# Designed miniproteins, single chains, part 93

Each design is a single chain, and the fold is of that chain. pLDDT is the mean over its residues in the fold that is shown.

## One batch from the design tools (miniprotein)

Design m3222
Fold by ESMFold2-Fast:
Structure m3222 (fold): chain A 99 residues (1-99)
Amino acid sequence: SNELKQKAARYLAAGYIYAVAALISETLEEMKRDARGAADAFRKASEYFKQIGNEKAAELYDKAAETFERAANADTPEEMRQLVEEAIKLANEASKAEE
């Protein structure tokens, strides 16, 4: 349990780093790469929360990952930014479900 929580925490940290990078990147290509990184990280975190038995946190982190994946497929920086912000809100809701 403790080891799985530590692994989840590391992937959450990576996911937030990628999310911030996507918001401050200079090109749409860089934003898409960072959004994919965030999606992968939050999906891994969701997997660990499922193994721990926290279904609610897992579902919200998986929804955040899906939203980051949609951001990675956005056609404009504006659409990308809006989706990244939505995904961050979902991740923040997931973190409250851990408490």
Scores: mean pLDDT 88

Design m3223
Fold by ESMFold2-Fast:
Structure m3223 (fold): chain A 104 residues (1-104)
Amino acid sequence: DVPSLVRQILAHLTEALRAAAAGDAEAAREHFNQAVKLIDQLREKYGTDWPPELQLLGELMQAFTNADVAAFEATLARLAALLGDEELMAALRDAWLAALAAAA
């Protein structure tokens, strides 16, 4: 289902960011590519009629691309409320902040 696929995407993004923070470019690319593959499958299936989980995932990716910490945290809170997986959301937030710190 869409919630399960979005959780898998978020798990891969978390591992990609952890690998990036650790300097493991190969692992980071592998996990990011798995996340992108799953996103493409969802986009192909739903076209422009994105379910709420996929819309929030899109907003999260935009906040990530823009390095917008406030927007990222706000979108994670909305995803946590929708998916009920606070531990995954916290892990993703911590991984992204670690990657940002490593890049600075």
Scores: mean pLDDT 81

Design m3224
Fold by ESMFold2-Fast:
Structure m3224 (fold): chain A 67 residues (1-67)
Amino acid sequence: MSEEEREKLIEELVEKSIKELEKYGVDRNFAREKLEKVVKENEEKPLEEILEAIDREGVRLVIQAQE
């Protein structure tokens, strides 16, 4: 996988996660900020760990929004 393909896949997952989070009542700008921060903090890790970190943050935000 090229570096460009990796960045595109991460960005696509972030966008999909933001759209799902909006359905659960999470503010779009807030979700984007939180997910982008997670990506930046995990930038040097393997792709699979970055994707897992994005998923974990998304789940946490959904749970918080539903409480």
Scores: mean pLDDT 80

Design m3225
Fold by ESMFold2-Fast:
Structure m3225 (fold): chain A 84 residues (1-84)
Amino acid sequence: MEELVEKAIEYLRKAAEYVDDPKKAQEYLEKARKLVDELLKLGASEEVKQRLLLAEGEASIEAARKLGDKEAVERGEALLEKWR
């Protein structure tokens, strides 16, 4: 299970890295989403769910920052605050 968690976080980071290539970014997001769904089906703990939500939020903020979307960065930070 930990291996799947690390893989999901890796794909989220890759999606942020490839934000300038929307097709690749979307592919990595799809892969991350499939792994998250699998982890939820396997009965992921609340701690694991929180780690995944934080990783997704951090990746989203990083992608928005690279695109210069200041409003998206602010929205992402507000969303993460709800899950902390």
Scores: mean pLDDT 76

Design m3226
Fold by ESMFold2-Fast:
Structure m3226 (fold): chain A 73 residues (1-73)
Amino acid sequence: MQAGRDAFEEFLKEAGKKLEESGKKTAEKIRKRLEKADKKLVDKIVEKTLSTGGGRIEGEKEADEIYKKLEEE
């Protein structure tokens, strides 16, 4: 289970950087979305990491798509 949590923590760090660049108001909205966190999105990242034996590249791709969706809010 730690492998999936590592992917999620990297996801949060990457999201944090993008949140700051998007500005405070957008950052607050995205942060609240991340805290509510669609279990579906989180589970998808975890499952990708576990199914590929730590497929970081695939996990990062999925995370990037999630960031873009959250930023559009």
Scores: mean pLDDT 56

Design m3227
Fold by ESMFold2-Fast:
Structure m3227 (fold): chain A 77 residues (1-77)
Amino acid sequence: MNIDELLKELKEALENKDWEKAKEYARKLLKLFGIEASDEEIEQLVKLFEKAFSGSDKELTEEEKKVAEKIEKAMKE
C-alpha cells in the first residue's frame, strides 16, 4: 500500500471515528518513513491528522508538533 492509499484510509477511519484503524494506518505511514513510534506518538499523530482533515483552526499541541517535526525530518532524509 502506497502513501496516498494509507492517507485515504486514515482519513476514512477518522471520519468513521474508527480510532483503532486510524492508529493502524498511522503506524504503517511511519514505517514507510522508517520511523519507529510509540503508542503515544501514534495517538498524537492521529490527533494531528484529525485536525488537518477536519479543517480545524485549533493550534497544534507541543506533542503534536514534535511528532510532525519527526516525520518532516524523516521525509527530508
Scores: mean pLDDT 72

Design m3228
Fold by ESMFold2-Fast:
Structure m3228 (fold): chain A 93 residues (1-93)
Amino acid sequence: MKEKLLELLKKKAEEVLEKGGSMEAIREAAREVLEELPEVKELTETSVEMLIRALQASIVTGEELDWDKLLELAIEFSEAEKKVEERRKKELE
């Protein structure tokens, strides 16, 4: 799973850079990642956007990424976002 996710994210990050690195291109790439790897349902679209942005920065700067730490951060952010969504749903119901 992790290796397939990293390879796909790298490919999408490169495609986004070729398109000029717009927020729209990043959002489209994040959706495509979630569509191609439904087993990563633990991640939100926002968390995948963060991973793509981190990979873009790494490609541009040449700085090495701590992939394991980035993935942990993305999962934690996804869990926090889901908790906010659950609280909001309870207030509206």
Scores: mean pLDDT 76

Design m3229
Fold by ESMFold2-Fast:
Structure m3229 (fold): chain A 78 residues (1-78)
Amino acid sequence: MEKAKELVEKYYPEVLELAKEELELLLSEGVPEEQARKIAVSLAVGYAEGKLLEEGASKEVIEEATKLLEKKIEEELK
């Protein structure tokens, strides 16, 4: 879905930055690495869903964009 890809490209840098910041904060607070990564991804993806909803994206576009963002962020945080 082209629209989902465009929104992913638009928000990916912001979402990735948030995920990295949250991961660093959680690790500094003593959260185990595996759990910290899962929480950081979840928070960043949730933020992205809010942005997509604000853009007026359809449920289908939000679901596809969210799935793509989750996968990209998980790969980057490895």
Scores: mean pLDDT 83

Design m3230
Fold by ESMFold2-Fast:
Structure m3230 (fold): chain A 81 residues (1-81)
Amino acid sequence: SPGDERAAAALLAAVPLLEETRARPGVLGVEADVRVEDGRVTLDVTVTGETREAAEEAGRWLRRQLLAATDAEVRVRAVEA
């Protein structure tokens, strides 16, 4: 379906940015989920950091990069481990 193709494109665009985020100091993990509802693609990302500050800094950077790379709705959540 067109939604599945757009979801795949969004995830493919996100992968290198997720990997770059995982390499940032203080980042312990990055998880992404892609959802399609009523033809809309949503990319939900959780950034887990050693501290909330590290997670929030990485999350802000990642959100800006994802908004430039995809037309999907981007949601980024920062979590302390």
Scores: mean pLDDT 85

Design m3231
Fold by ESMFold2-Fast:
Structure m3231 (fold): chain A 72 residues (1-72)
Amino acid sequence: SKETARKFLEDLEKTLEELEKSKDKELIENFFKEVKPLLEKLSTSENPEIAEAAKKGLEKLEEFEEELKKKE
């Protein structure tokens, strides 16, 4: 449902904010290694709401990774 997709994106955003505050590179890398493949799978979903939410989630993860790389 649209509500489930929205809540997922909100929860993802909050998780990324907490990971940024933690500054724990190992936790961040482990989170990405697990979550990215799942979001990539969901982005090919027959459900357009799930696919769109997953694509937006991937965009947020990529933006977060680029910001972390700039700080190294």
Scores: mean pLDDT 77

Design m3232
Fold by ESMFold2-Fast:
Structure m3232 (fold): chain A 74 residues (1-74)
Amino acid sequence: MEEAKKLIEEADKLFDEAAEHVRRGEYQKAADLYKEAIQKLEEASKLMGELTPEIARRIAAAYIGYVGAELLAS
């Protein structure tokens, strides 16, 4: 599960970076980073063979961020 752990850690970093870009009004960059975080979490879930509550909460948070950033970027 080393690969799944690495993907979750990468997703957490992308999520934090996306939140920083939102605070700066850089909505398109934030949306791109949230999307990358979601992709990493989906890969981690696939490697684990299940969607854990911890990964599910992260995906939900990143998805909310992504949709919000896309709406503000429009």
Scores: mean pLDDT 86

Design m3233
Fold by ESMFold2-Fast:
Structure m3233 (fold): chain A 67 residues (1-67)
Amino acid sequence: MNEELVERVAAAKNAAEVTALLKDATDEQIIASAPVIRERFSVDEQRQIADSLPADKGRLLRAALGL
């Protein structure tokens, strides 16, 4: 469920753990996780997470983050 992934993203220790969680996530889960990522990580870390994802998912995350 989206809630479980958002909780795991909120509990992630660093940007690399967030990337690992999102690489297998659905588009809906990526969008749902964007507010937590924006709150927890710097703009540079947000870009690193998005750029480390497959191109389509990275683009979706960047749009959801307002980058």
Scores: mean pLDDT 82

Design m3234
Fold by ESMFold2-Fast:
Structure m3234 (fold): chain A 91 residues (1-91)
Amino acid sequence: SMAEEAVRLALELHKLAVEKRFEEGRRLIEENREVVEALEERQRRLSETVGEEVVEMEEAGASLEDIIAFIEKHDPVIARVIRALVEFLKE
């Protein structure tokens, strides 16, 4: 599914960035441009519709899980990517 491809791509790009393998990261983006562009459009739409509300939730001390649950109501693909990155950072 697109969500599974997005999660895999986001995790791999994050690993490459941490390892400072920037040339490989650029190549991976080029090879997966359609998925990247779709994610960028979803992120742009999410920011325009609920970006301010997410910031207000963070300022009010909402938990990360509450924020992810709120985002999932508006874009479940972006929420799944965020959750995967958060879980990766815990390990």
Scores: mean pLDDT 85

Design m3235
Fold by ESMFold2-Fast:
Structure m3235 (fold): chain A 69 residues (1-69)
Amino acid sequence: RREEIDAEIDRIINEKVTSKEQFDEKAKRLNELLVEYIRLAEEEGEDPNKVIADVLIRIGDFIDKEIKQ
């Protein structure tokens, strides 16, 4: 379910990272979930441009969270 994946993405973005290995694993998990999120949104007939915009916002949130730490 897209809603469940959305919640998991938010959880991962807010997860505290203390090492490079944890960051790499977090980034890998986030990438896998974003790919699945796009797939589900496409199956629901959502506008591809809107889906891409949503993904970019989440990537921005991830970067901002890491930079501020």
Scores: mean pLDDT 72

Design m3236
Fold by ESMFold2-Fast:
Parts: structure tokens; sequence; C-alpha cells
Structure m3236 (fold): chain A 72 residues (1-72)
């Protein structure tokens, strides 16, 4: 599932560092606002898809889960 793919990504220190660098470059250092955190999540999903850790279907599943959470 999506969780297993994210866990596998988290075990690759080079990819984690690249993702963290991209987030830092876009948002700068420090604590993200809620809006920036949402953008960061979208950026991370696109990054994971680009690197082949998530499929289009898995990205859609995460987006659906986020929409359900926000609707509550």
Amino acid sequence: GVEASIEKFAEDPELVEEAMERLRERFGPGVLTPAQAEEAADLLLEFLKEKGYLTDEQVAEVEAARAELLAE
C-alpha cells in the first residue's frame, strides 16, 4: 500500500535528503504554516511519484484520504 511505499522511501537516506532539500528550497527554514504544509505534502507526493515510489493510483488514494480528513 501507500504506507509501505513511504516506509521504503524513508529507508533511503539519499532520497529522503533530496526531498528535504526540495522542501527547504521552496519554503525556507523553520516551521511551516498550515497552507505551506499542505503544499509541502503535494510536493512530496509528486516527488515520490517522480521517483517511482508511488503510482498514479496511490497518489489518488492519498488525495482522497486527505479530502475526507479535511471534510471532517
Scores: mean pLDDT 73

Design m3237
Fold by ESMFold2-Fast:
Structure m3237 (fold): chain A 73 residues (1-73)
Amino acid sequence: SKSERAAKAVAYALRIIGAVLDGNDEEAIKTVKEALETLPKEDLPIIRSAVDDISKIRPETAEKLRKLIEEYE
């Protein structure tokens, strides 16, 4: 179902947030790239939402991740 597919996007979002909280920007970038290659376009708003949450704690990292998403689109 669409809900089951969205659960995969949520799992990627949580991995990205976790990597940023650990101070591992390299892993966050790698996970965003993997999500962009793996997820359908309709699920990308979930990843963008995670980047928006990250901007409150690590704004420079969030900007880097946002640019990766924009380059993919």
Scores: mean pLDDT 83

Design m3238
Fold by ESMFold2-Fast:
Structure m3238 (fold): chain A 79 residues (1-79)
Amino acid sequence: EVPVLSEQEREQLNQLVQEIQDLAQQYLEAQKQGDKQKQEQTRQQLLSKLEQLLQFAKENNLPQEVIASIEATIQYVKA
């Protein structure tokens, strides 16, 4: 196993994943509560963070399966 990420890159990845997880939970809660304003705000933030994660994955040559999963998630959130 060869680490392909620096400590700083790994920290950036972990931060993005945590932010995406938190935003996804907020989005789902807003949907359950029928809070349309919160849904739109959270959706926009989630899309922004997912796009950042996609760029990070491509720049750091993460497995194609990971990249495809992120792209599928972006399409799902956009729909």
Scores: mean pLDDT 80

Design m3239
Fold by ESMFold2-Fast:
Structure m3239 (fold): chain A 62 residues (1-62)
Amino acid sequence: KELEVTDEDWALAEELGVEPGLVAAAKAYLEGVFGDLSLREVAELVGVSPAALSRTIRLLRE
């Protein structure tokens, strides 16, 4: 994946039961790192499933 995955992303991924790259992508999307891109466009850009990214965003505590 093109995103940098941090130790915090790994910890959250373990808590949520998802891949750490999905947590990194979901957080970047929510923080506005990708600007006005839609969820599907972000998922395509980072190389993850749109459904998996949508589910991960829903699971985030933020």
Scores: mean pLDDT 74

Design m3240
Fold by ESMFold2-Fast:
Structure m3240 (fold): chain A 65 residues (1-65)
Amino acid sequence: AVPAVGDTAVIPEGAGLTLENGAVVTGGATVTVTGAAQLDADNAAVEGVTANGERVAGIARKADG
């Protein structure tokens, strides 16, 4: 699932989160990546999303249905 505004997601060590093409995450979502965990996504712009205190890059953009 893609974190929404106000959501917090934690990716544990050794796991990964894959975002589908076109997924959009904006405005205050927080993702914590721990140790060797990975976040796989296309190089899409993301607003207000952080991972380990920094902006998350490479999150795919998904049009709303």
Scores: mean pLDDT 45

Design m3241
Fold by ESMFold2-Fast:
Structure m3241 (fold): chain A 82 residues (1-82)
Amino acid sequence: VLYRPGEGLMELLRSAGNTKDELSPDELQELWGKYIIDNKLLSPDGKSLDASGTLLEELLGVSVVDASSSLLNDVIAANLTK
């Protein structure tokens, strides 16, 4: 299954190096992880993401969020067209 991200999510993925219009779930997860690592968003204890001043803050509407195993899936579900 291929997903076409919404505009806000696509901008975030492009900042992580995405050049594709349609992405598999594995590609989305890889680019999401790359964005978090490249921008050093994950706290040292792995409990929170600091999105302040990033495209992720615009998508979430908050500067800091709890790190959750479901966060990626929730963001994907909210920002996909099929």
Scores: mean pLDDT 69

Design m3242
Fold by ESMFold2-Fast:
Structure m3242 (fold): chain A 109 residues (1-109)
Amino acid sequence: MLEELAERAEELARRAEEAAREGDRERVLEAGEEVIELAEELAEEAEKRLSEEEALAVKDALEELKREVEETKRRLEEGELSAEEAGRRVARVAEGVARAARTVIEYLK
């Protein structure tokens, strides 16, 4: 399950990069929404599986990543960012979510 979340985040990063290269605004926004959903799923898994202190650290990191993608989506919708730049930012956040998932896996070893 956690490895599946990491793999899904890595796939979203690839999709966001592809949408960025194509200038596909709608696909960038869609990838951003999926990244937010994955961050929320990972936060729930961290809370169930980790100590309170470890879960808090992971959840704080995920909230920062979630805020970054929400701001990126807002700026893209307002025309302040190109689809290319927004897509690259969404891809970086998706990679961050994948790293957070792997960190949770390491805590469980």
Scores: mean pLDDT 86

Design m3243
Fold by ESMFold2-Fast:
Structure m3243 (fold): chain A 79 residues (1-79)
Amino acid sequence: MPSDEEIDEAVATIQAAVARWLMEEKGDYEGAVALLEKLAEKYPDHPVVWETLARAYRALGDEEKAAEWEKKAQEVRNK
């Protein structure tokens, strides 16, 4: 059966994909940011969430927050 780690990884990946769909298909960047920030709190070791959050902030024009989240994602990937 799937472990808690496997379930958490799958949930984070699926919800990050939903956030991308909100951004790309619906243009709901604020909703995507809200979902992704909640995911980043629950899954701090999942860089895909932080990379997607950086993209959402860029779409909103917040380049400073986008850079911060990209840096965090890079740090997790390098571990």
Scores: mean pLDDT 75

Design m3244
Fold by ESMFold2-Fast:
Structure m3244 (fold): chain A 86 residues (1-86)
Amino acid sequence: ATSLEVELELVEGDKPSTLARWVATNTPTSSVLVLEDEESGRLLASAQLTQPNNTVEVRSPEVLEAVRARIVDASGELLAEKVARL
């Protein structure tokens, strides 16, 4: 079965930002990951999952309290969903 893990990390600095790291395993060919701000529903990133196991890091230019990650297959079926909080 497809699985998804997501973590949020605060990156300190003059312009604080958020780093989202996600690990997707057992993903079918042509699956897509969608990363959204949990509060607003704003799209933060989307990525094609080209390997059965995928690890990606995405930096947001702003501090986010929570993100929602979803994996959908080529037909639009939801395979996995995870919310990560700072």
Scores: mean pLDDT 77

Design m3245
Fold by ESMFold2-Fast:
Structure m3245 (fold): chain A 76 residues (1-76)
Amino acid sequence: MLEQLKLDEEIVKIVREAEKKIKSTKDPNELQRIIDEAVEKVRELALKIPGVTEEQADKLANKVREKLEKIAKENL
């Protein structure tokens, strides 16, 4: 649980960077790549934390995907 706080901080950073890229892109295909890259980074980052399972990493990655997809829809 305590390691989850550090993970949340890194996720916020990844989401923030992805959000900036989403707002600056002119290409719908680029939007999908940005979202996919951010989701993959979150999944890999979560798996680096001792005790985090693949299932838990998937849940975190999916949460980031939902947030970024929502931002992308509102920006289009």
Scores: mean pLDDT 77

Design m3246
Fold by ESMFold2-Fast:
Structure m3246 (fold): chain A 52 residues (1-52)
Amino acid sequence: SSELKKLHDKINELSAQEKKAIAAGDREKTRELMLEISSLTMQAMGLFVDQK
């Protein structure tokens, strides 16, 4: 679905931000980004199941 594409695009964007935060040694931002990525991944899995 279009929602899945939006979630994948957002996950990719957050992944890039996470890599930058890791390189900067920003532990708090890295943790927040990891949690957000996990949340979006779970949402994508839910939408995928509903679509077969």
Scores: mean pLDDT 80

Design m3247
Fold by ESMFold2-Fast:
Structure m3247 (fold): chain A 115 residues (1-115)
Amino acid sequence: MKEVVFPDVPIAEVHDLSAEQRALLDAIVAEVRARMAALVAEGRITEEQATIIVAAITLIARYLVLQGRSAEEIRATVETAFELILEGASEEEIRERLSDPLIRDIVLATLEAIA
């Protein structure tokens, strides 16, 4: 197993999240886990790849929740990140579709880890 090295993300401690922010993050993480479990059941990805992708998307969602992004914006960014990861997108395509450098770095690290 390749060691997954994600960039240092300033993530909120539990006490830094409002109840609404925590509920949103928990909902997104549950949705991501369910989607990954379905892809594993279909034979499209491995259990190891699913674990890495869930960790990466959780990090992206937490980062965006901390920035005060709307639920719609967070879900749109998460969906874009999923598509890029599942497609095995190039660095150029990632840069075109994701404007945030930290989110780009997380997606690139995820693709390297699941390669």
Scores: mean pLDDT 79

Design m3248
Fold by ESMFold2-Fast:
Structure m3248 (fold): chain A 81 residues (1-81)
Amino acid sequence: SALDAMKQRILNGEDPALPQIREEVSKEELKVEDLPAYQAQLAAAKQTLQTTTFSSAEAFNEAALAYLVAKAKVELLKEMG
């Protein structure tokens, strides 16, 4: 399905929104000591995105955005230090 294709693209880091989300997240005050918390958020968001049967585009978009934001925070903090 189209949603399954979008899930796979997002999970593979191929989503075209990811660079813009990284840019917006980079404006936040990110702390290296919060990396374990962001990694936990990323794992939870990834599990939700992978295992949830979405009945609406809105619910899918919310889960996808949560995943992309958590992924951006983890990636940026790892790149910083």
Scores: mean pLDDT 79

Design m3249
Fold by ESMFold2-Fast:
Structure m3249 (fold): chain A 74 residues (1-74)
Amino acid sequence: SEAEREARRRQRIELFKTKYGFSDEAAEALVEIGEVGHEGARRGGDLTPEQAKRVAEALKVVRPETDRWADEQA
């Protein structure tokens, strides 16, 4: 169901936030990248232009956070 998908999504967002210290924005973006990857896999691995754009935009949000996280963990 949609409620079950949303609960699973929130659980993954919380994992990125609590275990890895990502912000709400970066955690949501990481989950979005994973969800688009799953959608692409169901279609034989090809991303639509819209899905590719969603991944590119999510990566712009995540990259500064992962760069900062890597610096803090080093």
Scores: mean pLDDT 75

Design m3250
Fold by ESMFold2-Fast:
Structure m3250 (fold): chain A 73 residues (1-73)
Amino acid sequence: MPKIVKELTEFLRVELLKDQGVLEKVEFQEDKVVFQAHLVTTHADDLVESIENFADGVKVEANGRQLKVTVPL
């Protein structure tokens, strides 16, 4: 497993527990890893910005309480 994917998984688990969210799914694909999470709050701008700045090419999609993070491999 790439170090960046492991570190981001640990970061998301810790931050979501603080913000009362749950990491629901981590999907390993040929060229990317997709994280799916459910948030208790609909306002997660600081979390989104932190994730987007975690690694080059990381994309974050937030829709209500659903959070999707895509990490290119």
Scores: mean pLDDT 71

Design m3251
Fold by ESMFold2-Fast:
Structure m3251 (fold): chain A 85 residues (1-85)
Amino acid sequence: SLEEALAEIERLEPLLEENKKVREKIDELIEKGDYEGALELAEEFLTKMEKELKEIYGEDNETVKENMENLKKYVIARYRKLIEE
């Protein structure tokens, strides 16, 4: 699940110190009904996370790429459905 994947990634702190701030901002936007803003921040968060992981594990690390692609698909699909409703 996304929650399990994010929990495992959080164990890589301090690399993901920004994730807490981004999560708080995403939650605030969702509470306000700004699903488009929440999606934008989620995509930025995932992009930064992928970049940081690639810097540590290497740019060609397939496992990092696959995990990040799965997270992006989950997040995008969820928020796009809310925007379309």
Scores: mean pLDDT 69

Design m3252
Fold by ESMFold2-Fast:
Structure m3252 (fold): chain A 94 residues (1-94)
Amino acid sequence: MATERLLNALENLKEAGRYAKEGDLSLAASHATAAGILGISSSDPRYTEAVLLGIKAFNKLVDEGKPEDAEKAVEQAILDYLEKHDPEAAEAVR
């Protein structure tokens, strides 16, 4: 259950990064919000934390004027967290 919510949250963050790269910040924000909701609704607080770290990475890159890097950095931030706290989940989202 938690892994499925994580995969759905990561898919939404990936789409947020893609829309940011395309210059559609409205759709990017919508998908980032959906990822946050999925993370918050998770029964496992580790997955909520991973998704929130991904959202932080996304916001940082948008603020730095590098939305084209958002997808990769979001995935990397989440993977770094999961590799430390849940290596099996990290493997599942690759």
Scores: mean pLDDT 69

Design m3253
Fold by ESMFold2-Fast:
Structure m3253 (fold): chain A 100 residues (1-100)
Amino acid sequence: REELARELSDKAIDYSYKAGEFRQLAEKLPEEQKEIIDLFNKAAEYYSEAAKHYDEAIRALRTPDGEERVAEHRKKADEFEKKANEYYQKALDLLNKFLS
């Protein structure tokens, strides 16, 4: 359980850093690129949600019947990660067209 808690903690930290990075990318864009800014902000939002669910999974590990809650929160984190990746890819596609 300590090994799993460490893995979940590492993922929560990683996704929190990714959220911060993508918000910084949005801040670098001119106001006219609102569509790209919104996509980076959405990616950051979903990575933040993924991180929160990994934190909730860690808390669930501390409860006697926490195994199902751990699985549920890990599944939700994975879903938010997939959404974050989708918005990030859309943002990159538009950004590459803007910078070309």
Scores: mean pLDDT 83

Design m3254
Fold by ESMFold2-Fast:
Structure m3254 (fold): chain A 65 residues (1-65)
Amino acid sequence: LLDQAQQLLDESDRLYRGAEAARQAAKQSTDPDHKEQYLKGAETLQKKADDLKSKANELLSKYNS
């Protein structure tokens, strides 16, 4: 259970870093189409990261009860 929760947290952290990288790429881009694509990508990664973190916290809560 802890190993599963840790894997979800690690994946969540990886996706959060990906989202931040995409937002930075958007700031660096001079092409409006590329900028929009990076921002949409960042939003998608952020949402997935939030979902995984929520699942990990739920598993940890059940384990620690």
Scores: mean pLDDT 83

Design m3255
Fold by ESMFold2-Fast:
Structure m3255 (fold): chain A 77 residues (1-77)
Amino acid sequence: LEELEEALRKGDAEKIKELLPKHLEEVKKSPRVGGLLMMFPYISEKEVVEEIAEYLLSSSDPDLRALGLSLKSLAET
């Protein structure tokens, strides 16, 4: 989970795409990490946020797709 937090702070798209699906349940249980994820669209480059959102939207997991929609919506504002 710490590696995911660091990846979110750095805007490391590859690490985020690798770690976020693996740690989705822990993210749901952590207000701190969930808060960081919600702030991600405001602190990272738009292109990085869009790349991650598109990756999540292509997932078979409905929770990951819902998260991808949220990130895409935030990146568009």
Scores: mean pLDDT 76

Design m3256
Fold by ESMFold2-Fast:
Structure m3256 (fold): chain A 117 residues (1-117)
Amino acid sequence: SVEEKLLEEFEREARAMVEWALANGESPDAVVTQLAGLFYLALQRFSEATGIELEVEIVLEGDTLTVTVSVAEKDYERVREFVEELARIVTRLLREYAEAQGVPDPRVVVRVEVVPA
């Protein structure tokens, strides 16, 4: 499926970035910012591949990354599942990074909302 391909590509790109960051001593803020960018790109690729229109807001406040995605009701379940799977990958990679560096785990919050009619 489109989702499977995009999730595989995202996990590969995100893991490579985290591994590079660990090897080169990148800051937690830089890692979270780069993962946020990759998350946004994955959502753009999903929108382009499916034709589903998404409104995306990504906010980094302190150690919390919040991703809000707004979508039409008819596509809600499909988009919710995709966003939740992206969030699981990011959460796992950030935990691995945090454990390796001895720093607190950043929080990842995702919200999928229905666009009002």
Scores: mean pLDDT 86

